Designed miniproteins, single chains, continued (2). Designs and how they scored, part 69

Each design is a single chain, and the fold is of that chain. pLDDT is the mean over its residues in the fold that is shown.

## One batch from the design tools (miniprotein)

Design m6374
Fold by ESMFold2-Fast:
Structure m6374 (fold): chain A 83 residues (1-83)
Amino acid sequence: VSYVVRELPKEPVKKEELEKIIEELRKKGLELAVVEVHFDDPEVLAEAEVLGDKVVVYIDKEVWEKLSEEERNGLIVKALRGL
């Protein structure tokens, strides 16, 4: 199962909040991997999927480069919560 994000989150996410979500994934035996990609669909900002013992969040490279750290965290969290 994958989840596709086409809209930026309304709120940035602090590092501490992202770390809590990563810990919850770790308790379930899942490791977070974040990968910069180029999507074929220009409206896609991010996609999350479960691959074995990993949750992979793919983020559009151009979008990633324009976002602050807290906005990047917000996009990661939005993608993960859609799974």
Scores: mean pLDDT 85

Design m6375
Fold by ESMFold2-Fast:
Structure m6375 (fold): chain A 71 residues (1-71)
Amino acid sequence: SREEVREELRDALRFTVKYLKQKMEKESDKAALQQFIQQAGDSLVTHMRAHGEDELAEEAQQIFDELIQKA
């Protein structure tokens, strides 16, 4: 159902953010880290939009933009 797809995408977002935050603690190369966050973010946002979840995609984009700024 639409609700099940949305929950799976929200779980994917939570998992990806957790993983990226852990990577930020271990990676000393800020440029490489920023590229990695951007690539992961672009991939997930594209996947969300492909499923018609535009509002969730916009929320995810804001989260990834904030992570890039903090990296």
Scores: mean pLDDT 86

Design m6376
Fold by ESMFold2-Fast:
Structure m6376 (fold): chain A 77 residues (1-77)
Amino acid sequence: MLEELIKEAREAVEKGDPQGVAEAMRKIALYLKKQGKKEAADKVYRLGTEAAHAVASGDRDKAMKLLEEIEKIVKEV
């Protein structure tokens, strides 16, 4: 499930879709919060918001780096 949501976020970055990035990140953060991983959820929400903003401004490189950081956080939980 989490791996699929990260894949959806990467596809949204490739398409230049900030809404798709934000939606995938919100779903990941909510899932982590439901699992009691509040600190991880808060980090994913913050980084995900920055990634969506980067996509909206056309900075795909920044968005992809932020998604890589999110993927590392997700792998720790």
Scores: mean pLDDT 84

Design m6377
Fold by ESMFold2-Fast:
Structure m6377 (fold): chain A 68 residues (1-68)
Amino acid sequence: MSKEEIKEKLLTTYGTNYLTSTQLADFAEKEFGISKSTVLDEVIKTLRNPGFITVDQAADIIEDLLKK
């Protein structure tokens, strides 16, 4: 799945341009079967002190996890 497809799914699911790390973890587990702990570890590793995660950043994290 492309980054553009992931972004469209995120926008359709949450209806906002940003989401929490918990929402991202729930989305990735439900849509792709990626464990919540794996997603949360990548968020912490990739984003320093995220008060919120943009849909673009979220799509990048999911795309990177899907490539591994």
Scores: mean pLDDT 76

Design m6378
Fold by ESMFold2-Fast:
Structure m6378 (fold): chain A 94 residues (1-94)
Amino acid sequence: SEPKKSLEELKEAFKKAAATAVANAKSDEELLQMLKMIAGETIKELKKVHPDMSDEEIEKFIIELIEEVSKEYNIPEEIKKELIDYVRELVKKL
């Protein structure tokens, strides 16, 4: 019943959610948990509203967003690595 979200709107929503997670997380573990949740919800939304996208295209889209927010907010490399590994596995299962 909601209008189909564009890729640009999903990108903006992801970046806004990631900024909020960075601002509110009390630990690296909490930040990773919040970012995993944000990435998971974005993957589910992409599969729902853009069913024409392959798993490979979804993975690339999310990883590029993770790289952008990691650079902007100085997210620790280990958190970024764990998040990317999580996304690669999750895309195949959803």
Scores: mean pLDDT 83

Design m6379
Fold by ESMFold2-Fast:
Structure m6379 (fold): chain A 75 residues (1-75)
Amino acid sequence: SFEELRARALEEIDKVEKLPEVAERLRRLLDEARTATEADAILSLARSAAFYKDDEKKVEEAAETAEELLRSGRA
């Protein structure tokens, strides 16, 4: 469900604590999500950011991809 995907995304975003600006950016994008597909896309990118939490470039790339997907209407 949308709510389950949103909750999982928030949990993954919280793991990106060392890059608070990127975490805030991902939370903002998640707040803009209106469908399960959009939430799932953000969850996947949040998981990527959490996995690479010590690689600033990888975390930034994940956030940029999430913004592009929501901005273009592709999620």
Scores: mean pLDDT 70

Design m6380
Fold by ESMFold2-Fast:
Structure m6380 (fold): chain A 60 residues (1-60)
Amino acid sequence: SMEELEKRAKLALERSEQAKDHLIALMNKTEKDEAVIQKGIDAMDEVEKRIRESLEKEVK
């Protein structure tokens, strides 16, 4: 159902925010692979944007 999809998408957004916090913490603890970590954060922002767009379309 659309309600289940919306619920799962909101959960995915919450987990994405949590994962970004972990990546930021990792970047601050290490001097290695900052560019790779930043690219990961950028990718998560793009996924969050697409999830928000999808929710707007599917909620009617």
Scores: mean pLDDT 75

Design m6381
Fold by ESMFold2-Fast:
Structure m6381 (fold): chain A 99 residues (1-99)
Amino acid sequence: AAREQGQKAAEAILKTGEEAVKGSIGEAFRTLHAKLAAELEAAETREQQDAILAAYREAGELLTRKAEEEGPSLGGVVAAEVERTLAAGAAAGEARLAS
């Protein structure tokens, strides 16, 4: 059940990322960030959080590639922001599970 719930959340994040890359990079990043935050808040186990963070990394790579098409410097900025968001999400999730 926990793995199934994590996989469903991961699928939702990936689908959100795929749709978001059709719009502006700023809107895509905002939408993906909000979805990550909501899914992490709903996660009850480490396995669910790991699946969610892995899906966000994959969606973030799609966003970074789109940004690189507009400019190499923009791609670098988006990649750095994805890594910061992943680190913050992992830390917040760890703290919540440790309580």
Scores: mean pLDDT 75

Design m6382
Fold by ESMFold2-Fast:
Structure m6382 (fold): chain A 87 residues (1-87)
Amino acid sequence: CKKVTITVTLTFTAVDNSSKTKSKEIEVDGKKFTVEVTAELRDGVLLATAVLKDEDGNVVASVEKTIEGVKNGQTVTVTLTITFEVC
């Protein structure tokens, strides 16, 4: 099995007490994966959760990142690094 690290950058417009999900398809060694990033803004804190899924929809890896001091209507660029194994 091969250890792989990917970096995903997505831009969100933060809205109070709401969540937004964006997805990006990636291919590693001929295998397709989908990265789903959900950003939730609550009490000035943006929680970004990234879930990496394989072609069958199985979760392979997940990471989260917290960004403080985010206001309603603010555009935030979220960069997440995900490390996983491809067999």
Scores: mean pLDDT 81

Design m6383
Fold by ESMFold2-Fast:
Structure m6383 (fold): chain A 66 residues (1-66)
Amino acid sequence: HMTPVEVARELVETLKQHPDKETALAALRGAIAGFEDARRDGVFGWSKEEVDEAIELLRKALAELE
């Protein structure tokens, strides 16, 4: 079972290596929206605090790549 922070970290590392910057940025924005939905609706096995940390990690990665 992966924590939301582990999922976010793995996604960021994968997208930083992506050859198409536009695709990587779109995927990061989609991931942020997905984690925001997860925070609102809840995901079994994930705490709100862990989801908030994952969102922060994804937002920092987006800012670095923009």
Scores: mean pLDDT 81

Design m6384
Fold by ESMFold2-Fast:
Structure m6384 (fold): chain A 92 residues (1-92)
Amino acid sequence: SVEEALEEFARLEAEISDPAALLEKVGELIERAIEQEKYEAAIALIKRATEYLKAYVKKTVKDEKQAEAMIEALDKTEKEEIELIRELAKKR
């Protein structure tokens, strides 16, 4: 379920302090959700991971123009990944 996926994200965030290691584990959860045809859970994880990355960029990137460009790239990637998953969900 979406709730279970977000609870697992929260557990990983509490246990893993390194952003790269956290996102690698979240990527594994997203891939597993897609393989199990749990598309809404995969979409929820992508949205939560994108919010985490945007917060990290805002906290760590001091150059405002660079931060804005990174956030725009994250928004574009999120949209493209969600659209791909929604198309997969239509092919039963």
Scores: mean pLDDT 86

Design m6385
Fold by ESMFold2-Fast:
Structure m6385 (fold): chain A 82 residues (1-82)
Amino acid sequence: SVSEKVKEVLDKVRELFAKATPEQREKIIELMKEANEKILKVYKEYYDDPSITKEQRDEKVIEILDEFNKKLDEIAKEVAAS
């Protein structure tokens, strides 16, 4: 579910943020902003276009969260090497 994926990603953000340098934290915040902007765009398109289903909307949101999760994994490698 979307809520389960959100929890998973936010738990990872909290864990990484605690171990990250100030520069790495800034990078995490910028990635969060990017993901949030993409999700807001998906919801806007959903409300503007009645041909888009709730299922299609949720699939797009999960896709964005999965992309964000992959980017967090790259930062996690950098944090682990520090």
Scores: mean pLDDT 86

Design m6386
Fold by ESMFold2-Fast:
Structure m6386 (fold): chain A 82 residues (1-82)
Amino acid sequence: MEEKKKIEEEVKRAEKQAELYLSRGDLYNAGLAYLGIGDLYEQMGEKEKAIESYKRAIELLEQADPNSVALKIAKEKLEKLK
């Protein structure tokens, strides 16, 4: 599927961007990148990978800003998949 290939490419770009943020100590933007990776895996029907990505996003966002709206969204997305 052409759509699946596009989403797979988007995941690879987001993973590279997340690694770059982590290398700079930018935990908030790294967390947002993993939240996006979770969304992409959910679109692909890759439930387990989406769960893993959302858990990583939660860990990073909680360390960066425990009161952020992004953290709340990541937690809500994770709970819907369990």
Scores: mean pLDDT 85

Design m6387
Fold by ESMFold2-Fast:
Structure m6387 (fold): chain A 65 residues (1-65)
Amino acid sequence: SAEAEALAKEAEEALAAGDEARARRHLQTLVSLVEQGNAAAQKALQALSDRHPEAEDLAVAALLA
C-alpha cells in the first residue's frame, strides 16, 4: 500500500540522515502493519532490511520500546 511504502521511505531517509529516533518511529508503525497481516508492509520492510541490514535490529528495538 501507499502507506507502507511511504513509511519504509521515511525510515530509509531517517537512517541515511543518522536520525535513529525518527527511523524507529516509522519502523514501529510499519512493523505494526506487518503484525496486522499487511502484505505490502511485509514486502516493504523486507526490501528495506535487504538494503539496510541494520533496519531489522532497529525495527525490533522500535517494537519493544
Scores: mean pLDDT 79

Design m6388
Fold by ESMFold2-Fast:
Structure m6388 (fold): chain A 97 residues (1-97)
Amino acid sequence: SAAEYLAEKLLQKAGLKLSDLKPEEQKAVLEVAKALLEEKPKTKEEAIKIIEETASKFENEDLGTLIKDSLTKIVESLSEEEFLRMLEEALELEREE
């Protein structure tokens, strides 16, 4: 899926795979990836806002903090061009599904 593609690309920048995460963490990362695909942020700053807002809605506050901190750090480590390219590639996959 497009969300799995985006999640895997983001985690790869931290040397992680989706399969390295616990099932609950995998679901949380996929929910954030889906939110990014729905909102289509134009900048890294907008993407970070979406990550924070999505993570704040998780019932488990510790999980929300972990996912927010991890994904914002990953996005901040990327160039604007690299982040937007990842998002665009994932959106292309969504159109093919």
Scores: mean pLDDT 84

Design m6389
Fold by ESMFold2-Fast:
Structure m6389 (fold): chain A 131 residues (1-131)
Amino acid sequence: SSSQLQQLKQDGQQAKNDALQTLQDARRFAAESSPEDAARLASMLAASAIGLGLGSKDVEDIALEAARLFNEAGQAILTEGRDAALALLEQAQRQIQQLADSLVQNPSQTPYLQLFRDSLQAALDAGRAAA
């Protein structure tokens, strides 16, 4: 039981680290891509956050707030400019960090954190492929 718990804790921490790295890569893509491509990525990231919020009551409010910030970043890149959008993406990343910190404290939530990590990576990969 202790070895299984230790493995779940390690897997959760890895999923958190991977998710945060994917968000850093997403912000870099948003900084370097067209406004339309950056807005598309922001919408895909918002969908990933909504999906997590609907699947896990423990993080629903934080996940939906991150989704709101991703959607606002997508709107800002088209209306206010890149700097405003990047600031909103940074706020969304802070919400995701709080969410990941919450999930990693409970090893039973490791599968949800892994699914969220995979969803964020899929969103970034789809955004890159669409560009």
Scores: mean pLDDT 86

Design m6390
Fold by ESMFold2-Fast:
Structure m6390 (fold): chain A 107 residues (1-107)
Amino acid sequence: SEADELKAQYDELERKAQLMYDNRRAARRALAASDVDPDGALDALIASLEASGLPESQAIADLLRSLRDNPRAGLEAAYYSAETIYDGYKRLADRLRKQYDELLAKS
């Protein structure tokens, strides 16, 4: 049904948002660790991003690799990218959830 399709879509967006939330937390921890070990912090974040399995996370990991000579800027870019993508997924999930609730109310 249309309701089942909408539910599947927002459940998937909520799952992607949770993975990106975890990536944002990892980036915040990497920023803190970078004050002592910038190279190790960057490599740890790359591994964490790739483990998430999201194409968007792989793109952030690729960005970090391109910014190895400026690890602080790379880590800050990764943090804000993850936050922006998370906010995007949440806004889309909330929109689809509203459509689902409206569809059920018409039944």
Scores: mean pLDDT 87

Design m6391
Fold by ESMFold2-Fast:
Structure m6391 (fold): chain A 86 residues (1-86)
Amino acid sequence: SERAELEKRLERALKKIREMMEKAGVPEELIKEVLEEVRKLLREGIERGDVQGGVRRASLEVGRKLGGIDPVLAGQVIQTLVEELG
């Protein structure tokens, strides 16, 4: 189903994002916080049939949490979300 395909893309995106944050030396507490919020917003988007809205909200939260620490990483994470789910 379309929903099952979107859930697979979501989990793939989260795995890639975790790996990027780990390689960049982001603290585990912040990694967990970012991944939990991104998962929540993307799942809300899937449940509502508004995946694009979910990606936009997740991207905004990534920018807020990572942009002040590592703006290049924040941009790469956002691009990964758009590529996997946009």
Scores: mean pLDDT 89

Design m6392
Fold by ESMFold2-Fast:
Structure m6392 (fold): chain A 65 residues (1-65)
Amino acid sequence: GPSEKQKLIDEAEKLGALAAILGEQGRAEEARRMGDKAVELYLEAGDEEGAKKTREGVERAIARG
């Protein structure tokens, strides 16, 4: 239901934010692992746009680390 979808999105947002922080710290392998988990959760929720933005954001963060 909508509540389960929102839970997946909230978890994806937290993992995506963590991935960005790790990427900016030069921890590229950990950033990619957390980012991939966030992308999977967005896709499970049916949020293809959120998944795409998260992948792009993590790549930019890694480029800055």
Scores: mean pLDDT 88

Design m6393
Fold by ESMFold2-Fast:
Structure m6393 (fold): chain A 64 residues (1-64)
Amino acid sequence: MRAREIANELAKLQKELEKKYGKEFAHKIVSDTAREALRRLSAGEEVTPEDVRELAKKHAEKYL
């Protein structure tokens, strides 16, 4: 199930980002990433775990 794969990757990213940037930045990055990933899925676009990681990287750049 696509949404479940994305949710699992987001959970992994949250743990990694909390370690690197702290809980507040991790929550902001993961929330922005989840929102964009879900928007793409709703539009019928394919979103992979790799796409989720790339989105998180771009969103992290906004806060750094």
Scores: mean pLDDT 78

Design m6394
Fold by ESMFold2-Fast:
Structure m6394 (fold): chain A 82 residues (1-82)
Amino acid sequence: DLYDLVAKALSDEATAADVKALLDSLGVTGYEATGKLAGKNLFLILKKLGIDPEKAAEVLDKNGDGVISAEELYAVIKEKLG
């Protein structure tokens, strides 16, 4: 389930394998996975989806709490890919 992959990759318990599973499902390659989905890995996903990184905060932080939720990221991926 794509939502579960997104939720796990964004969690504080995320492993490199969790992030890799999400990125592989989206066809993103050429990265070095770390624990939590952040920074470079998140940038690669946004670039793959055709999202301007400068717009990322506006698109992904729709509730205004300064934190990217699994629901927000999943909604963006779903909108762009299917």
Scores: mean pLDDT 67

Design m6395
Fold by ESMFold2-Fast:
Structure m6395 (fold): chain A 80 residues (1-80)
Amino acid sequence: SKEEKIAQQLEFFKTYLADNPAVRRLLAAMARHGRDDAALLAELGPGVREVLSLAFGVERASEIDPELLAGALALYESTL
């Protein structure tokens, strides 16, 4: 199900990506800008696409499921 896929992606994120500095910078920016690709590009530069692919398997932040993003941000905030 969608819920099971989100849970599995969040577990992968927690295990392998939560301590990655580029992923942490992306999540910090997304906490302020959400899924606004233009705002994320302005803050993080052209390398943002590679980090989106690494963290979420997407080409654009607008493609990220809102529930998946909420879970990733909650995991990120729990490590602050």
Scores: mean pLDDT 82

Design m6396
Fold by ESMFold2-Fast:
Structure m6396 (fold): chain A 61 residues (1-61)
Amino acid sequence: SDEATVAAAEAELRAMVAAGASLAEVGRWIGDRVQELRAQGRGRAAAELLRVYGELATEMR
């Protein structure tokens, strides 16, 4: 499901940040996932993943 896909991506994203990934590295990973979701016609999941990234980016500053 879109919800499960976004939740799994958020967990992986938070693990990357905990492992010391930079905001730029996290942004590239999110860009790839968003592009993949959009290519699959899953625009709502792509938008939700971008929202999660935005919230995480504010926590990292």
Scores: mean pLDDT 81

Design m6397
Fold by ESMFold2-Fast:
Structure m6397 (fold): chain A 94 residues (1-94)
Amino acid sequence: REEELEALIKRYKEEADKGNIRASLDYLVLVAYREAKEKGVVDEVTLPLAFVVHGFYNNDQNLIDLGLKRLEEIAKKYDLKETLEAVKHFRSLL
């Protein structure tokens, strides 16, 4: 299961680096879940991730911005370094 998750994270990161915004979103979701799980704070990232995903698929920029801001605050608080970089990358493609 972890080898499969790491393979998915790597693949979505490669596609995100090519400018695929949907892959950047999937990378953000997977890396945030992985880091939050390791720190025991999955509940902290669940709602902000839902805001980003729902906002993206419904073209709600305010909801995306709110979700990304909350994820960035949580990532700094709990030292979720890859999540913080994934937020910056996704924001750069908006």
Scores: mean pLDDT 86

Design m6398
Fold by ESMFold2-Fast:
Structure m6398 (fold): chain A 80 residues (1-80)
Amino acid sequence: AVPAFPELDVDLDTMSRAELTAVLRALIRHRGALAGVPEAELEAIIAAVEAMVATSTASPGETFDAARTAADAAIRALVA
């Protein structure tokens, strides 16, 4: 099984897009490294989620959930 994203004890709806991007970048790097995903593939996933956050018109929490779900699916696909 691919390691899950860690639990966040923060109110995501109070976060800026830059803060959401920083958190997602850290979580993707950490989880991807644990799953054995190469750095180049992790950089591609991070770039994709940064674009999702930058173009999102949804709430910060909804934006985070969508980006986290997309990153999770991408990591799982690479290790399958």
Scores: mean pLDDT 75

Design m6399
Fold by ESMFold2-Fast:
Structure m6399 (fold): chain A 63 residues (1-63)
Amino acid sequence: PVTLRVRKEGISPETLARAIRGIPGVLEVRVEGDYVIVKVDPSKLEETERILRDMGFEVERIE
């Protein structure tokens, strides 16, 4: 799995995590401080990242 760190200005990490859990390819979601940590299926990584960016989320790969 690939781990992503996700954030969006003006949205609580708890609300963001709930929204992310419904995205195809998402395996695990947890809140870490101001960020949401997302584990993604490598076969769905490009699709998942595209959806997150299209929703206006700040996305960073962290291994």
Scores: mean pLDDT 81

Design m6400
Fold by ESMFold2-Fast:
Parts: C-alpha cells; structure tokens; sequence
Structure m6400 (fold): chain A 103 residues (1-103)
C-alpha cells in the first residue's frame, strides 16, 4: 500500500512538471503517465480493499494478474468514466494494473 501510494505521488508530480512543457515529446509522455496513474489508482484501491478483508477485491486482484483481463478492466473503467484513452495510455495502464496485482 505505502509503495503504491508513493509511486502514484511520484507519477502525479512528474505529470504536473511535464504539463508545463509544450513540446510534442512531453505531450506523449503525459498520455503514458496518465495511463500509469489511472491503472495504479484503480489497482491500488482494490489492494486496499483486499488487505482490509474484502474477498471480492482479493479475487478481482488475482484475475488482474492476467494481462488480457487487466486490459479489459482498464477499457471498462475508461468507458464507465467517459474517459477516452490513447493506445499508449491503455498499454501503460494495463502494465500498471498487472504489476500492482502481482505485488
């Protein structure tokens, strides 16, 4: 939990700094960072719930260790939240979810 929280804080700080840079390279990195932050926030919440004894959250985390399942979860979350993600953001979010679920 503390590790995921610290990582999210790091990524948010980097996102804020890069948002000041108008270069095309910075804009591409922002999309990737956004996906990573979103994936970690969502998976982090499931980990908190699982550590607090929620068996549903624990089962969901176990299923998210599979990259295909994690990718579907990221896509469903984006759809429900009316968020349009780039392919790079979806890929970054999927990796973040899998890593958090395997930790």
Amino acid sequence: LDEIGARIDELIARYEELSKDPSPEAQKELEKLYGEILGLVVAGQLRIDAERGDPEARRKLESLRDPETARKYVLEFAEKSNIKLTDEAIEAGTRAVVEAARA
Scores: mean pLDDT 78

Design m6401
Fold by ESMFold2-Fast:
Structure m6401 (fold): chain A 59 residues (1-59)
Amino acid sequence: SAADEAELAKQEAEIERAMDRIAAKISELRKQGRLDLAKRMEEVVAQQRELLAERKAAG
């Protein structure tokens, strides 16, 4: 339904904003020279984005 679609879109927007904040922290880690930790965080974010895309495609 349209209401269910709106709720899903709202949740997706909230997750996207949270992931953008994590990306900013990763950038800070890279500037601090903490490259291994930054790479680990980048991998986690990439996995989460892939899972969200798969979930969205699956319904």
Scores: mean pLDDT 81

Design m6402
Fold by ESMFold2-Fast:
Structure m6402 (fold): chain A 75 residues (1-75)
Amino acid sequence: MVKKSDRVIELLITEARNAIRMARSAIEEGRKDLARNYLKLAEQALEQLRKFGAPDDEIERLRAEVESLRAELEK
């Protein structure tokens, strides 16, 4: 059975992945302010995922992607 918390976690993972994808696209286009906004959204989703008890492995994978993109943005 799908619990309400499981549904929220699924939606937050989707939100984080979409934000990461949009941030990457914005970086490729040289739109640094837009990329920063999407990375901020991804970070907020990661904070909520940890609060709702999402698997650490999933959170760590998404965090690594956000950190990689943030490093790319600082070039």
Scores: mean pLDDT 82

Design m6403
Fold by ESMFold2-Fast:
Parts: C-alpha cells; sequence; structure tokens
Structure m6403 (fold): chain A 100 residues (1-100)
C-alpha cells in the first residue's frame, strides 16, 4: 500500500530548512520531496527506523513537502519535521500510519 501526505511548515522569516522524514516499520519506504527545490530523498526501514532528509527553502516563510509512504506486509508510521538551518529551531508536522 502507498500513502502520500503533504506537510507544511511555517517559520517567522524566509530561511533554508532541512526537512526530515523518519519511517518506522518493517519493509516500509519513505520518500520526501521539497516542493520548491524539487530535491528528493528515499529511505527504507528494513527491520527498524530509517530517515530521509532534504534541504528546501522558505522564501515566503513556508516550506511544503510531499511525503510518500509505501508498506508491504506490516503497518508503518512516518514522522516529519523541519529544522531551520540558521537558528536550529525544529517544527513538527505530519505523523501518519499506513496499514499493509
Amino acid sequence: ATSTVTATFTFPRPTWVIVTATVTGSGATVTVTGVQSGNTATASAGTSTATASVADYARTQTVTVTVTLTVTGAPASVDVSARDQETGEVRHAVSATLSA
């Protein structure tokens, strides 16, 4: 099964951010795509947890990413956060769970 969610993060000023998607679940794969940069990263959890990160920019104080979660055989979850590269401030957004 595959699920796609959009996560949006708002910062008090335009900035570069690192968006991190962490997948937990056996056989799960997560892909994160920055909408403005077009950068993509993919990670597979195997038997534990895996993390994919992309850099994107918040020119209008907002960063939007598309997160695709794919699972086979077992439920999995994904958590998405964004970190301001200048201040180190972290914002959390989407947590999603997908059944096999």
Scores: mean pLDDT 71

Design m6404
Fold by ESMFold2-Fast:
Structure m6404 (fold): chain A 65 residues (1-65)
Amino acid sequence: HMSLQERLEKAFEELMKIAKTQEEIDKIRKRVNEATDEAEKQGLTPEEIAERVLDVLEEYIKELK
């Protein structure tokens, strides 16, 4: 089974292959930063933050297709 960090890295790598412009990359970063900031404000642990970010990235990959 993959660690949360490895899953995040794979999702990010897949997104980078789909993103064709710097603007798309910036949109991905913005979504990740917003999810991270909201989770941190809620007092979530680093592992819970990573899971939230992973979910956001996986959903966004589906939206981009």
Scores: mean pLDDT 76

Design m6405
Fold by ESMFold2-Fast:
Structure m6405 (fold): chain A 96 residues (1-96)
Amino acid sequence: GSMEELKKLTEEMLNATTGEELLKIMKKALKLVKTKEQYELFIDAMSEAINNATTREMLEAILEGAMELLKVLPKDSKLIARAIGVILRAIGALLD
């Protein structure tokens, strides 16, 4: 189902080696996310991708993906706060 496809994409995000690859996978995942559980899984994967990012381009891809997520998020204050948290962490890492 869509959850199994999303889990596979989150694993691919964590194994991505370039910003271009990472952004492509995140855009595919964004087309699949529909439920609160799926949004939480995707946000957790982006957070972990920040920890695994080895290049500036990967951090920029995560920032772009998180901003695209904000456009499609339901009006759920906890999900919005978590997505903003990813954005702030990516910006912080880019400033280092």
Scores: mean pLDDT 88

Design m6406
Fold by ESMFold2-Fast:
Structure m6406 (fold): chain A 84 residues (1-84)
Amino acid sequence: SEEDKKRALGLLRTAYNQAKNAGVEEASELLKRAIDYLEQGNFDEAIKLLEEALKVLEDYYKKTGNPNAKRAIELVKKALELLK
């Protein structure tokens, strides 16, 4: 729905800032691209990029324990649930 899309966009913009604060440039770039595709209504490409960003963030969090990366993971997972 349009409401779920709006909520997902809000979560993803916060996730982007958390990934940037964690210093995970690969994940922040993937999140930025996913936001752009979602704004264009391309849900399939957005979901694909979010799944890629999630893997990058989870690998980084496993190695570093960085709390900003953990927060980005939580927000991306919530956004993916809304976009189902």
Scores: mean pLDDT 90

Design m6407
Fold by ESMFold2-Fast:
Structure m6407 (fold): chain A 109 residues (1-109)
Amino acid sequence: SVADELRKLAEEARKATTLEQIREIANKMVEVSKKLPDAPLTPPTAGTVGGGKRITKETVDYLLEHSRGNVAQLATALADIAEGQADYAEGRASVGLPTKETIEAALAA
């Protein structure tokens, strides 16, 4: 259900044409992402692909501040992040080299 909600929001983000629509969709993504499990309280051992990749208010604020003045690019970035969170919610982690590259890609957006 969380994955389905995130994918629906990703699709809505791709259809957004205004910054106001992006902000509303992003806020809904933050709320849905709160339903995802947190990282374990005990620190993970080496080789664990940990949790904690939730869409947060800080992620949204960062994307809005670094939008490059293009609503379509912002919409695409937000949709891609939501799709990634949906994959995480379903336990479908990227089979590639993982946590640092994914964070670096998100920070580069």
Scores: mean pLDDT 60

Design m6408
Fold by ESMFold2-Fast:
Structure m6408 (fold): chain A 98 residues (1-98)
Amino acid sequence: DLAAVEADIAAFEASLAPTLEAMLADKERLRAYLERARALARARYEATGDPVWRELAEVYDEFLANLDDKAKSRELAARIAALTARIARRLVAEELAR
């Protein structure tokens, strides 16, 4: 039942929001996180060729360029959440196909 799985993914995404808000208050911690996350996304794109990892890396790049813009940072955090939800949905779909 994909509808139930999508609801679980939405709940998981909501559970990450407090961590992102805490990181938005600390620019050095946020920068370190984004640089590491970007490097991992790029490495996954190089390994898989999957455009979702490239798209995620591009969002991290834009976030790093806009760390001083709180409104843009919140928009980009939402885009990261949406992309990670798409990745999580693919992982769950692969498990359900077993």
Scores: mean pLDDT 73

